# Designed miniproteins, single chains, continued (2), part 35

Each design is a single chain, and the fold is of that chain. pLDDT is the mean over its residues in the fold that is shown.

## One batch from the design tools (miniprotein)

Design m5193
Fold by ESMFold2-Fast:
Structure m5193 (fold): chain A 102 residues (1-102)
Amino acid sequence: SELKEINRLTATQLRIIGLGFELGIKDEILKEMLKLTKESLEVGEELVEILEDILRMRKAPEEEKKKLAEEIRKRIEELLKEGKISEKIAKELLKIIDEILK
């Protein structure tokens, strides 16, 4: 259904914006994520899951943060290796994870 796909795209874009602002992602990187989501809804949905997991990691007990960070980093590396995200997006997400662990 075209209407269902349009609704999913809009919802995914709004979630990227909201999560990106909450995590302090740079406007330049957010714009790249939004463009990528318009080109591939599947990649946009994977980015939402990564951003949600980073937010959950930030709220997790200190003893669990390192394990969660490793799992998230692996997913970011996989997306980068598959050419689904740019090195610039990957570096920004990894930087945010590292800043949470400090």
Scores: mean pLDDT 88

Design m5194
Fold by ESMFold2-Fast:
Structure m5194 (fold): chain A 77 residues (1-77)
Amino acid sequence: DEEVEKELREKGERAVEMLRELSRTLSPEQVRIWAEYARRELELTAEEYKKKGADEKVLEKQLEEIRRRLEEVVEEA
């Protein structure tokens, strides 16, 4: 379902942007904690999408990309 895939991608992009903004004011430790929270939220969202018939491989690829981008923000903080 293309709509479900778009929703997950957009949620991931919003999470990365939010974490990037937070990294300007929060400590590196706090940024790491927020990144872990965002990652878990997105993983739970992907599991719900999988239950609704979304392609598991596509969801896994999107989660991996989002995780990588979140890690980049943590490393830059």
Scores: mean pLDDT 80

Design m5195
Fold by ESMFold2-Fast:
Structure m5195 (fold): chain A 101 residues (1-101)
Amino acid sequence: SAAARAERLGAAMARLVEMRERIDAAKSNEEALKIFEEMLRWLETELGLELLRREYEESEDGVLTIRAELLTPEGVRFRLELEVKDGKLVSFDLDVEGPGP
């Protein structure tokens, strides 16, 4: 239903905001990655989101790029790209696509 879709979307967005804030407070890239993995697991187990893609990439200057794609039961897709350096969030990109096929 539209109400169930809105509630799950709201809960997912709230946890993504919490993840961003926790990563901003991280002390290392390893801690930032751990925070990301814990939030991702929560979205899967508690909200029933499906993990479609997960990628990690490190640059020569120590920037960790984390990419993930998640699908809600209602067909909403989330595409996340984070850049972290020395545990500090450098960039945060979130794309939300309506109900997918």
Scores: mean pLDDT 81

Design m5196
Fold by ESMFold2-Fast:
Structure m5196 (fold): chain A 78 residues (1-78)
Amino acid sequence: MSLEELMQQIQQLLDDALAQMSRARTVEEVEAIASDLESQLQKLLSQMSDEQKKKIFEATQQKLQQLQRLAQQIVEQA
């Protein structure tokens, strides 16, 4: 699998997680979304070199920060 294909899959996973997180209302939902995302990301990242991982982190940092902020906001409101 190419770096570009892996990048597209990771971006899609993050976009799906952001959409799910924006609809989450409970800590249980946040934890379920986070666990699923972590499991899927670990599977994809295990196929990558350190150089590829660095490029992925650079491209996804903003979405990861947004996801963390949404999760924190939901937990604080619950």
Scores: mean pLDDT 81

Design m5197
Fold by ESMFold2-Fast:
Structure m5197 (fold): chain A 80 residues (1-80)
Amino acid sequence: MEEEIKRVEEEIARLEQRIADLKASGAPFDELVKAHEELLEARKRLIELRGKRDNLPPEQVQFELDVLEALHLIKLVVEK
């Protein structure tokens, strides 16, 4: 489990850097959306893996996923 968590954390760091690079270069909106979608999926995996590792209640894991989804929608509106 720790190795899977580490790999997902590294993926998130790479995706965050990619988004920063895309913003700096003025990349098209559709490329930014794709990068944010990839980041969202990686963050969802991290929440699920941490919840499983730490035996968190399903309600807590679902709440964290719901918050992440809401933040993603807000981010996409801002990136418009």
Scores: mean pLDDT 77

Design m5198
Fold by ESMFold2-Fast:
Structure m5198 (fold): chain A 102 residues (1-102)
Amino acid sequence: SVEELVATLSEEAQAAIAAAPSPLEKATAFLKARVSMIGSKLSPLELVKYIAERYDIKAKNNLELAVKVAKFLNFPEEAIEEAYPKSKSVGEFFYLAGTHLP
């Protein structure tokens, strides 16, 4: 479950996700936690591009890249599957996906 997956993260990461004021910020906090960058000021797209370059992840467009990065970092699959078809941008994708986080 999403709750069980979040519980596998560090206490600092769980606190950052819980304290995030919006679903978008919850989703980005999750990604930052997975790559040990909780204090990072990177935007969602900057974070996606940084992770993609670091792990040699490639895609045809930014939205597909965001989906591949989320899958690589074990973001909840159900959240990805519901968010991706409804999303026209990286920001919309992480906002919708982040609604599944506690």
Scores: mean pLDDT 85

Design m5199
Fold by ESMFold2-Fast:
Structure m5199 (fold): chain A 92 residues (1-92)
Amino acid sequence: SRWSPAEVALLHALARENPEDLKRLTPSNSAAEIAKIAGVDRALAQAIRDYFLDRERAGRPIRTVADFAAIPGVDEATAREAYDILHNVLLD
C-alpha cells in the first residue's frame, strides 16, 4: 500500500497532538491497534500499517524527505513536515 496525502496529514496531526500515539504507529502494530491509537477507521489503519511494513520489508524505511516525496500526490512541503515528525518522534 502507498500513503495518500490524507494519510500523511493524519501522521502530522497525531504527532502535533500526541507524539506518544505516533510512536505507537509501527509495522509491529496490527491494523486494529492502529485504528484504536489513531482514532481512524479500519481501512485507513490497514493502509498505514501496510505502508510501514512494505517500506521496512523493501529495506527502504521512511527516513528522508525524498522517501515521503516519492508518495504520489505528496508535495515537498508535506514531505518535509512528515520527515521532521518521524525524525523527532519515531527515529529518535
Scores: mean pLDDT 57

Design m5200
Fold by ESMFold2-Fast:
Structure m5200 (fold): chain A 75 residues (1-75)
Amino acid sequence: KAEEYLKKGMEYARQGKDVEAAYWFGKAAEIYRQEGNELEAGVADIAAAVVIATSKSPEVREAYNKGIEDAKKEL
């Protein structure tokens, strides 16, 4: 599940869809943390940070935060 979210984030990032990429990276990071997989959660967070820094758009950071919030509601 978390791996699927990470792959979605990577695919959106490759397409330049920064808002969607950040959302799915946020979701992946949170689910990996809930699974106790801190290393993969860190990878997803770094990917999100790169997209956020590159876009310089508040919508991208908001999407990342929303991804985390939505993932927390899955459990």
Scores: mean pLDDT 83

Design m5201
Fold by ESMFold2-Fast:
Structure m5201 (fold): chain A 96 residues (1-96)
Amino acid sequence: MATQTTTSEPVVVKEGEEKEVLLPLPNGGGTLVYRIKNTGKGDVTVTITFTVSETGATLEISLVSSDKSVVEVWVRDASGGEWVLGGVFEVPAVSD
């Protein structure tokens, strides 16, 4: 099986906001909806990458913040179903 990768457009989730990211799955596997809640400080840029290979599927979530933040990630199928908590992530401030 060939490795297939799909990547969301980057979205900025500001302090106290939530945004939904749509991720179309390869081979007509439907669409996943990720709900990203920024419960901390700073603006968080979120990019989601989903890779399917012969050995399984991998989800990568890239989080970049201007200030220390906390992000909750929830996921469901776009056709319906319950929200499933994917994780709660502490995002450090990016300072050079």
Scores: mean pLDDT 75

Design m5202
Fold by ESMFold2-Fast:
Structure m5202 (fold): chain A 67 residues (1-67)
Amino acid sequence: MEELRKRMEKIAEEVEKEGVQLTPEEARALAAAHPDDLDLLIRVAVATPDVEVAEELVAKIVELIEK
């Protein structure tokens, strides 16, 4: 949990500095193409303004770190 939190904080800072915003379609497409890429899933979840897509991605991230 602590490791994931620190990783998410660093990625969130990078995404905010870049000013990247992903559409729900782009977020879902990237997550589907790279389902095991934890860094990408975190970056996509932080960059998407859609709450439903963000929640879906967070669930996938949690599943990856618990396995």
Scores: mean pLDDT 73

Design m5203
Fold by ESMFold2-Fast:
Structure m5203 (fold): chain A 65 residues (1-65)
Amino acid sequence: SMIEELEKEKKKLSEETMKQLKAIWEQLRATSPDDQDAVSALTAQMNAILKEHAAKSEELDKKIE
């Protein structure tokens, strides 16, 4: 069904987002806390990924309605 396909797409989106966030988190853990520029850049990337996920998740939710 169309709803099953959209739910599957939403799950795949969440899995991809989690994978991207985990990669950034591992980079943050490997980064020196004294390297504020690197920490800020990685934090900005993480926030961008979260904003993109929220936007795509909302669009999928609207289609499921």
Scores: mean pLDDT 82

Design m5204
Fold by ESMFold2-Fast:
Structure m5204 (fold): chain A 75 residues (1-75)
Amino acid sequence: MIEEAEKLIEEAKELERQGLEAHAAGKNDQAKELFLEAARKYEEAAKLFESAGDEQTAKGALGAAITLRQRAEYL
């Protein structure tokens, strides 16, 4: 479970980076989709960390997801 959660965090970070690059290039629609996909992976990782008893890491992942969803709403 933790290994799957860590993989989801890595995938979320990559999507977030791609979203930031798309936004910098003026590709707002692509950036929005990338931020929302990253947020979804952070949410999935948070559930896995919570199931594993890692409440602090789960809360961190949820916070990242909320921030990315907010960023997507303003694009």
Scores: mean pLDDT 87

Design m5205
Fold by ESMFold2-Fast:
Structure m5205 (fold): chain A 69 residues (1-69)
Amino acid sequence: GLEEHRERATLEALRRVAERLGKTVRVVPPSDTARLPGAHVLDGVTFQELADAEEEIRRLLERELAREL
């Protein structure tokens, strides 16, 4: 549904943002509840590393999500 599509869009945007920042997105096993089984595989940067630039990345993610849905 839309929720699953938004998650996918978020990962795609995250990947693009990471690449634009000169980084790559890496698969990070979530410590909390596992997400959908069909989640995208990303290679490079961890979510913890993204937290350092969270404002810049979050802003770009929101722009992508708003554009998608």
Scores: mean pLDDT 52

Design m5206
Fold by ESMFold2-Fast:
Structure m5206 (fold): chain A 62 residues (1-62)
Amino acid sequence: RISAEEAGKRAKEAAEAGDREKAADYALQGGTSGNNSAAGERGGRAGVAGDAEKAYEYAKAA
């Protein structure tokens, strides 16, 4: 499975491409991998909002 760091990177790229669903999905996966569900949820919300940098930060922190 992917690491929280890789999930954060993919979430950022998806958000930058305008794919908010993918950005949210990758951010959520990051939270699961890093055992930090709150960070994953925040990353998902940022991804849905189109905030690529926040999606990356929260997914990476998870």
Scores: mean pLDDT 63

Design m5207
Fold by ESMFold2-Fast:
Structure m5207 (fold): chain A 88 residues (1-88)
Amino acid sequence: MEEEVRELARKEGLSEEGIRVAVELKTLHPEMTPEEAVRRARELEKRAKEEGRSVEAVFVRELAEKRFGPEEGRRAERRLLELQRERE
């Protein structure tokens, strides 16, 4: 299933970060179809580009914000950005 999401995301032209976010969405929401996960990741990627942020940072913030509120969303994003600085 994860590999199917990766292949679809790659075909749709998502970045490596977008592909990873699509897989994460499918993992967190097993009932979501691969197409839905890729579509959601693409929306997040568009938003990330508009805001000058990484796709993973926007995704983590949105996820934490919906579950724990805006303050936790900001904290989750900051933690993710710290890790992402190591990669890029």
Scores: mean pLDDT 74

Design m5208
Fold by ESMFold2-Fast:
Structure m5208 (fold): chain A 68 residues (1-68)
Amino acid sequence: ELEKLSVEEIFALIEEKIRRGEITWDELNELLSTAIRKVKDNPDIEETKRVVARALRAVGLAIERELE
């Protein structure tokens, strides 16, 4: 199911779940790993940089929200 989502949709889902407090570290890792995997073979380095930056922000939000 997650493989059918775009990278943008995966990040929207991550950000929504973090805001609601309805996400664990394991689920966050799964979603982030899926998003990174989707851009791994992308020749556009700027898109890869953007995805990495957004992933780092998501981790920061998870820490701030005290995710379990």
Scores: mean pLDDT 77

Design m5209
Fold by ESMFold2-Fast:
Structure m5209 (fold): chain A 62 residues (1-62)
Amino acid sequence: NPLIEELKKAYEQAKKDLKDAETRLEQAVASGDPEAIRQAEHALIAARINYESVKALYEKYK
């Protein structure tokens, strides 16, 4: 089923994007730049929302 294959790829990508966003936030905090921290926090929130949405769809249809 092509839909399940696409959802699996989206889920794997969302997991990588979430991990990358977490790493970027750690780097931003280490830099001490408030603007970098704010941008990284926004990116992490977006990545978490995407991850949870894709995970729910993949778990439903797998």
Scores: mean pLDDT 87

Design m5210
Fold by ESMFold2-Fast:
Structure m5210 (fold): chain A 67 residues (1-67)
Amino acid sequence: MPPLESIDLTVTVRDSDSKETLQKYAEQVKKALQEGKEKGWLVNIKLDVRDSAQAKQLLNGEVPAPP
């Protein structure tokens, strides 16, 4: 069925980002995914990251490892 509501989240990871900033990104992704699942909303996450492993970690609500 087409979504009636959506959550759009864009995260850009920089090499200069602190661990606390990366943890905040991970929590934002985790919260968006949980709310979307609970409410049946479409969750669109755009991750501007150089490494696909970092993208996967963020989608799991984890702090990205350095490349």
Scores: mean pLDDT 71

Design m5211
Fold by ESMFold2-Fast:
Structure m5211 (fold): chain A 63 residues (1-63)
Amino acid sequence: SLETYRELKAAAAVNAFKKVYPDASDEELEEIREWAKERADSMTVQELIDEAKKWGEEKKKEK
């Protein structure tokens, strides 16, 4: 289904975020997942990954 495809794209974004920011809480990971699912139809998987990585880098700087 289309929903399964959105979930797969979201999982890629979450994995990218967690790889950049391994200290991410479960709540932060869910926020990225929801964000990515909402944008799965308008953004490529690579665009979602790149944006998630950017957010992860910003979170690392907030230490």
Scores: mean pLDDT 82

Design m5212
Fold by ESMFold2-Fast:
Order: sequence, then structure tokens, then C-alpha cells
Structure m5212 (fold): chain A 100 residues (1-100)
Amino acid sequence: SMSDLIDRLEALIAALQDLLRQGIDRQRLLALLEEAIKVIAEALKYVEDKELLLRLIALGLRLIGLQFDVQRAAPSQLPALAREAVALLQDALALLREHQ
């Protein structure tokens, strides 16, 4: 359901914020990004509004690009990329809540 996707997205945001507090492991950041991409892909199945659909697709593509950036980043760059992931997921969360 949409409610389950919102709950999963909130959990991912919390996990990314924990990662930022505790020190960033690249493999954990990549795993969280992969799960975020899956959540957004599942959300597309519930979207009837064309503008919302296009905005979610754009966020998903940005997360894919971010996954690529994380794979190539120096360890010192990982906190900035994790903060960008949090911002993208917060944007996705706001969009899904507006759709309810």
C-alpha cells in the first residue's frame, strides 16, 4: 500500500541519518540507496497523477546517479552524498504524502 511505502521511506531517512551520526560505510550507503530506488519504483505503481509520476521518476533517476557517485567518491565525500540522499528522500516523502 502507499502507507507501507511511506513507512519504508521514513525508515530509510532515519537509517541514513544514523549513518551520518555514526560514520559512513560506503557499502551500507549503497544498500540504503538501492532500497530507496526500489521504494520509489514501487510507488510509481500507485500514482495516477502525471505530474507526480514525472517528479517521482526524476527523483529515482537522481538516486541512481547518486549511487554511481557514491561508488566513485573518496571517503571524505560520502557525508555530503548521504545528506543529498536524505534531501531526495524527504522530497519523495512529501510528494507521496500529498498524493494520499
Scores: mean pLDDT 89

Design m5213
Fold by ESMFold2-Fast:
Structure m5213 (fold): chain A 74 residues (1-74)
Amino acid sequence: SAAVARLAALLADPAYIAQVRAAARFLGVPEARLDAFLALPPAVQLERLEKVARRYRMSPFDPFTIAQAAKEYE
């Protein structure tokens, strides 16, 4: 899907990943938890991101949405 392709492109951008890591640090998310979330297939990541985005009224592509989804990931 176009949304999965957009997420994959953003995750390939070092500047975007730096923003995601900064958001995760701000929210107190351990690096290992963020890395575990980022290792999921992009389609699985996006499904979780869309649920978090809907709950918090954010974009699924916002770095804080990814950080929050990783925080909730076991």
Scores: mean pLDDT 88

Design m5214
Fold by ESMFold2-Fast:
Structure m5214 (fold): chain A 101 residues (1-101)
Amino acid sequence: MEEAKKKFEEYLKKAKTHLQRAIEAVRAGDRDAAIAHLNEAKKYLKEAYQAAVEMNVDESTLEKLRKAAEHIDQAIAAVEAGDYDAAITHLENALKVLDEL
């Protein structure tokens, strides 16, 4: 139980850090850095989700993790479309959902 909780907290922190760096990259106009950080955030969020399942967390927690993943996918699409304002909005929404955990 303790090991799964530690992994959840570590992966969640890494996901949040990469989301924040993605916002900085988008604001700097660095598309390649933004996509790289978004892919890392998505990877760590997937690991956090697996740890949450192992911890037997409630469905509302899993739903929040899924919602954050949807916002990350929307941010990737926005960056690829050159819509950096939309990308920042989706990134801020992802961080807000994860901060509720």
Scores: mean pLDDT 89

Design m5215
Fold by ESMFold2-Fast:
Order: C-alpha cells, then structure tokens, then sequence
Structure m5215 (fold): chain A 57 residues (1-57)
C-alpha cells in the first residue's frame, strides 16, 4: 500500500541517518577512513531507495 511504501521510506531514511551519525562518532581521527565509510553508507542508501521505488512503481 501507499502507507507501507512511505513507512519503508522513512525506515530507510532513519536507518541511514543513524548510520551516518555512528560513523562520525566512531571516527578515531582517521578522516579519510571516516569519509570513505560515509560514502559507502550514502551509496547503500541510494540503492535501497532506488529498489524501493522500483518495487512500488
């Protein structure tokens, strides 16, 4: 349903917001490693949103 789609979208958004905050908090001074982790998280989020759009389109 439309509501189920929106709930999943919010769950993905919330999950990846938390992951981004965790990546920053886990930073131990390795700026390059932290940035790479953030980039990976953002790429994963983008793919999940694309898959969700396809499933409900």
Amino acid sequence: SEEEYKKKRLEINGEFTEKLQEAVKESNGDLEATQKRIDEILKEAGKKFEELEKEYS
Scores: mean pLDDT 81

Design m5216
Fold by ESMFold2-Fast:
Structure m5216 (fold): chain A 78 residues (1-78)
Amino acid sequence: MSKEEVLEKIKKKMEEAGVSKEDIERVLKEVEEGFKQGLKVLSIIVHESGDRRYVTVVLSRDDDTHHQRVITASTPRP
């Protein structure tokens, strides 16, 4: 998957979860910074807990053995 496809997938999941545009832009910038550092997206997790929805992006080295960065955004549940 290309970097652009990954960023679009993250954006779509965050929009579907109801995350603000400002938080979406922040997460996308942090993911792009991770790409510049040689990190890859391992997972994009969307879940609900209590009164909030969470979107978590996990980035690590290409060997999948080390977590280098975790980026989270949340929004109130409707």
Scores: mean pLDDT 76

Design m5217
Fold by ESMFold2-Fast:
Structure m5217 (fold): chain A 66 residues (1-66)
Amino acid sequence: MMDEIIKESTDYGIELIKQGTPLDDAVIAAVKYAVDKGRAAGLSSDEIAKVAREAANKVIDYAEKS
């Protein structure tokens, strides 16, 4: 479920920001989480790239709008 992976990865990155993690580190962690979850779910390489990109963009957007 791509939407679930995007949500979980985004929530993970946002939680790290709330804990004081720098934005770059939080984005890297969210991307890694999305990639690991996507691989475990059997997503294709293209789908993994998509969930990672969407999670990164959402974490960045959260930080910029806060």
Scores: mean pLDDT 85

Design m5218
Fold by ESMFold2-Fast:
Structure m5218 (fold): chain A 62 residues (1-62)
Amino acid sequence: VKVEVLSPTGARVEEGDVVGGGVGPTVEEAVEAARRALERGRAGEYGAFKEGDRAAWARKKL
């Protein structure tokens, strides 16, 4: 299983399991939040994107 962090500003769209997400006022904060969510095993915990916010998802690959 491989883990990949996705960002809306430089999104890498791929088929697979979405494991964790994060949001923040900057892309850097969103990515960090997503990594923390994945590490803690809080898959699917975080909500959808909001306008004005940055968001990122950490995804498991098969």
Scores: mean pLDDT 50

Design m5219
Fold by ESMFold2-Fast:
Formats: C-alpha cells, structure tokens, sequence
Structure m5219 (fold): chain A 78 residues (1-78)
C-alpha cells in the first residue's frame, strides 16, 4: 500500500538521522552502524516483498538504496 511505502521511507530517514547523531557524539562505531542499518533494511525489504506490488517493491528498493548511499556518505564525513 501507499501507506506502507511512505512508512518505510519515514523509517529510513529517522533511523539514518539517529545513527549519524550517535556516531557524531562518539556513541556508535560508524562501520558497525552502517552494517546494522544495511541488515535491517534487507530484512524489511524481504518482508515487504511478500505483501507489496511490483511497482511498490521497485520504489522501496530504490528508497533503500538511496538511504544506504546517503548514510554511507554522511558517516564518511564524520
């Protein structure tokens, strides 16, 4: 559903911002934060693949790839 895609996008943003702040404050290791984010994204995508349409799956995969790239770039700048 549209609601599910929007919720996933919001979750990706919130989680990425939280991780960046934790790393910036020295409370988290950047490489481990990125690994945990990637694992969580992969698990959610697998679950979503069982309920979403092909179009929605393509969109959430795109959002996930974009979020991972952005997080990796942001963590590298810290």
Amino acid sequence: SKETVEGFRDLLRATAEELVELVREGEADPEKALENFRKGVEERLEELSKTLSEEELEEVRRLAEEALRELEERLAEL
Scores: mean pLDDT 82

Design m5220
Fold by ESMFold2-Fast:
Structure m5220 (fold): chain A 60 residues (1-60)
Amino acid sequence: MDELVDKLVKEGGLSREDAIAIVDNAEKLGLDPKEIVEKKIESVKKYGKTVAEGVRKALE
């Protein structure tokens, strides 16, 4: 549990409170928290790279 929260904070760039909420909500819905966390991190890595490039160009 704590390992998944740490993963979301370090790799997903989420706050600790948001990471805890994601894990808790996954458990409440009967989903596998590990699968949800892995998919979220993959999405953030892919999406975050595109957003970072867009923001950098907008600030120029």
Scores: mean pLDDT 71

Design m5221
Fold by ESMFold2-Fast:
Parts: sequence; structure tokens; C-alpha cells
Structure m5221 (fold): chain A 59 residues (1-59)
Amino acid sequence: SPMAARRQEAYEVAREAVEYIKQGKFDEAEKLLREKMPDVIVTRSDLQAEYEKIKEEEK
């Protein structure tokens, strides 16, 4: 379905954003997400909060 294809592309973009997040480059991750997924508003603070959640889950 078109929705499934769109979700797969969004996942690939998210993989690149995660690489920036792991390096502490939240502004670069925000810019990438804004360019590839303009309908989704994600801020540096949102990315930092998600990074903290991931760290807690991996305890």
C-alpha cells in the first residue's frame, strides 16, 4: 500500500537521524527530519527527550 511504502522511507530517514542523535547532533537530526518529513514537527528538545527514553530502556 502507499502508506506502507511511505512508512518504509520514513524508517530509512529515521535511521540517519538516529546516527546524528547518537553523536549528540540533535540540530542536524531535526533538520534532516524537517526536510524529509515536513508534516512532522520535531524539535531538538523532542529528540533529546527520546534519546533519554532510549537510554533508560537499554538499562
Scores: mean pLDDT 70

Design m5222
Fold by ESMFold2-Fast:
Structure m5222 (fold): chain A 76 residues (1-76)
Amino acid sequence: MPNIAKNPDLEGLRRAAEIALEEKNADTLATVAANLLHAGHYEEAKKVAQEALKIDPNNENAREVLKKAQEKLKKQ
């Protein structure tokens, strides 16, 4: 099976999301969500974007990532 947990990029993004959540940094969470979206990790991108929006509901990058992740999930 593809070992998604041992992908260095995905592992790094998950770590960055955890740190940003502890720091309550919506901008960093939005950036991590965008990187997850571009890597094809739509469910994780959606979750991270939602966490960013809980911290800052006006974060435009997080709203855009959430919208695109939801669109990708509906097509698969």
Scores: mean pLDDT 78

Design m5223
Fold by ESMFold2-Fast:
Structure m5223 (fold): chain A 96 residues (1-96)
Amino acid sequence: EEEIERDILGALGLIASTVTLKAAERYGAPKEDIEKLRELSQAFADAINAGDYRAAAEKLREMADLVEKMTALPAEDRQASANVYRRLAEELERLA
């Protein structure tokens, strides 16, 4: 609803993507999956910086879909990460 809420959601999305990338690297996820996560994280950051919250939400959902398929991560951790991305996407769309 307010600019500060958008800023907080953007920061949370960037933290979540950073943590997920570190976990993916630690668990030995395929290089192609790690590179795709980096690309989506950068696209998310670019969308936030451009004020395009709908595009940012779309990138969070794409990250959720990708992380759910990353079998190198424990299933519980994959689901938790995907749920965080989807919830952040829902909140960003409300403020779009």
Scores: mean pLDDT 84

Design m5224
Fold by ESMFold2-Fast:
Structure m5224 (fold): chain A 58 residues (1-58)
Amino acid sequence: NAGEAGARAALENGGGGRAAAGMASKDQGHIEMARKATEAAARNDGEAGAEAALEAGK
């Protein structure tokens, strides 16, 4: 469904969060921190994605 697809896309494409995780990863020694940041960002995007999915699911 549109709602489910939207929420999943937002979680997968956390533009801001994923970018932040990438920056942390570039500073050697922060591989695990980047991984955790990516997961945390994906969680936040899930909430925004769910709202966007509700709007797109009209």
Scores: mean pLDDT 51

Design m5225
Fold by ESMFold2-Fast:
Structure m5225 (fold): chain A 65 residues (1-65)
Amino acid sequence: SEKIEKAVREELERYGVKRLSPEQLVEVAERVGLTLEQIGEVYERAVALGKLSKEQAVKLLEEVS
């Protein structure tokens, strides 16, 4: 989503970093008003990047659900 890409880019600029932490990604997802499916995609991406374990991603999804 262009909206997600824009929000991520704005946070990268705000913190002056090349990557967002998993916690920052969750905050961006919640602030942008993402659906549960889109939040799941963000967590799956974080797991693929080695920033979250699968167990941590499941727990975070259960908390949001």
Scores: mean pLDDT 61

Design m5226
Fold by ESMFold2-Fast:
Structure m5226 (fold): chain A 97 residues (1-97)
Amino acid sequence: APSPEAIAAAIRAIAEALERAGLTGEPVPSLAEIARASGLSRATVRAAARRLAEAGLVEILTGESGDEYLVPSAEGVRMSPEELRARALALADEVAA
């Protein structure tokens, strides 16, 4: 199982990807793409995505090819990209503690 430190690092990587997508209007990268870009395992990134979904910040969607993607939740869409990032980073700190 991924360590809490590795999950926290993955939450930070997802937070950066979500903020970038919100600021640029580009699609959020898939969990596999975030894993490759961050050097983290797919299992670690998936565990981080689940923590963010359980916190009510994101939803995990499955694409046509079976790849998993993130979108902001209904609550997350009401936040600025910067606020959503800050909430995700706070969760990373809680996971690492």
Scores: mean pLDDT 83

Design m5227
Fold by ESMFold2-Fast:
Structure m5227 (fold): chain A 67 residues (1-67)
Amino acid sequence: GPADAARDARQGALQAEKGEFAGAATAAYHSYKLSGSPEAREAARAAQAGDAEKAAELARRFYEVSA
């Protein structure tokens, strides 16, 4: 549900900040699958492109809006 999607987005943000781009992308995709959120999808795209900072920012925004 939405709470699970928010938790996945937060985990993705933390992984992106550590430079774990693959983990961040996976967490963002899981969040997107659960919520259909465009923010989670954009976070996944940013992580796959190697933009860890943008991925973390987008995942955080989704988590904050959902919390």
Scores: mean pLDDT 69

Design m5228
Fold by ESMFold2-Fast:
Structure m5228 (fold): chain A 65 residues (1-65)
Amino acid sequence: GAAAEAAGRAIREGDAAGTRRGMEAIVKQGGSPEAGERAVRAVEEGDREAAGRYGTGLASKANVG
């Protein structure tokens, strides 16, 4: 959905604040706050691949849970 798309863009751009906003939107849809924090931290550390994996897992759970 739109929140997952926005989060994915922020992760690719290395935007930690944008990633946090996207993860907060996904958490409101039933995602884990802990997984969202892991994604934000990965972006802050420059590990965009790990951030993408955490974000994808969070978005999948929110969309089906």
Scores: mean pLDDT 73

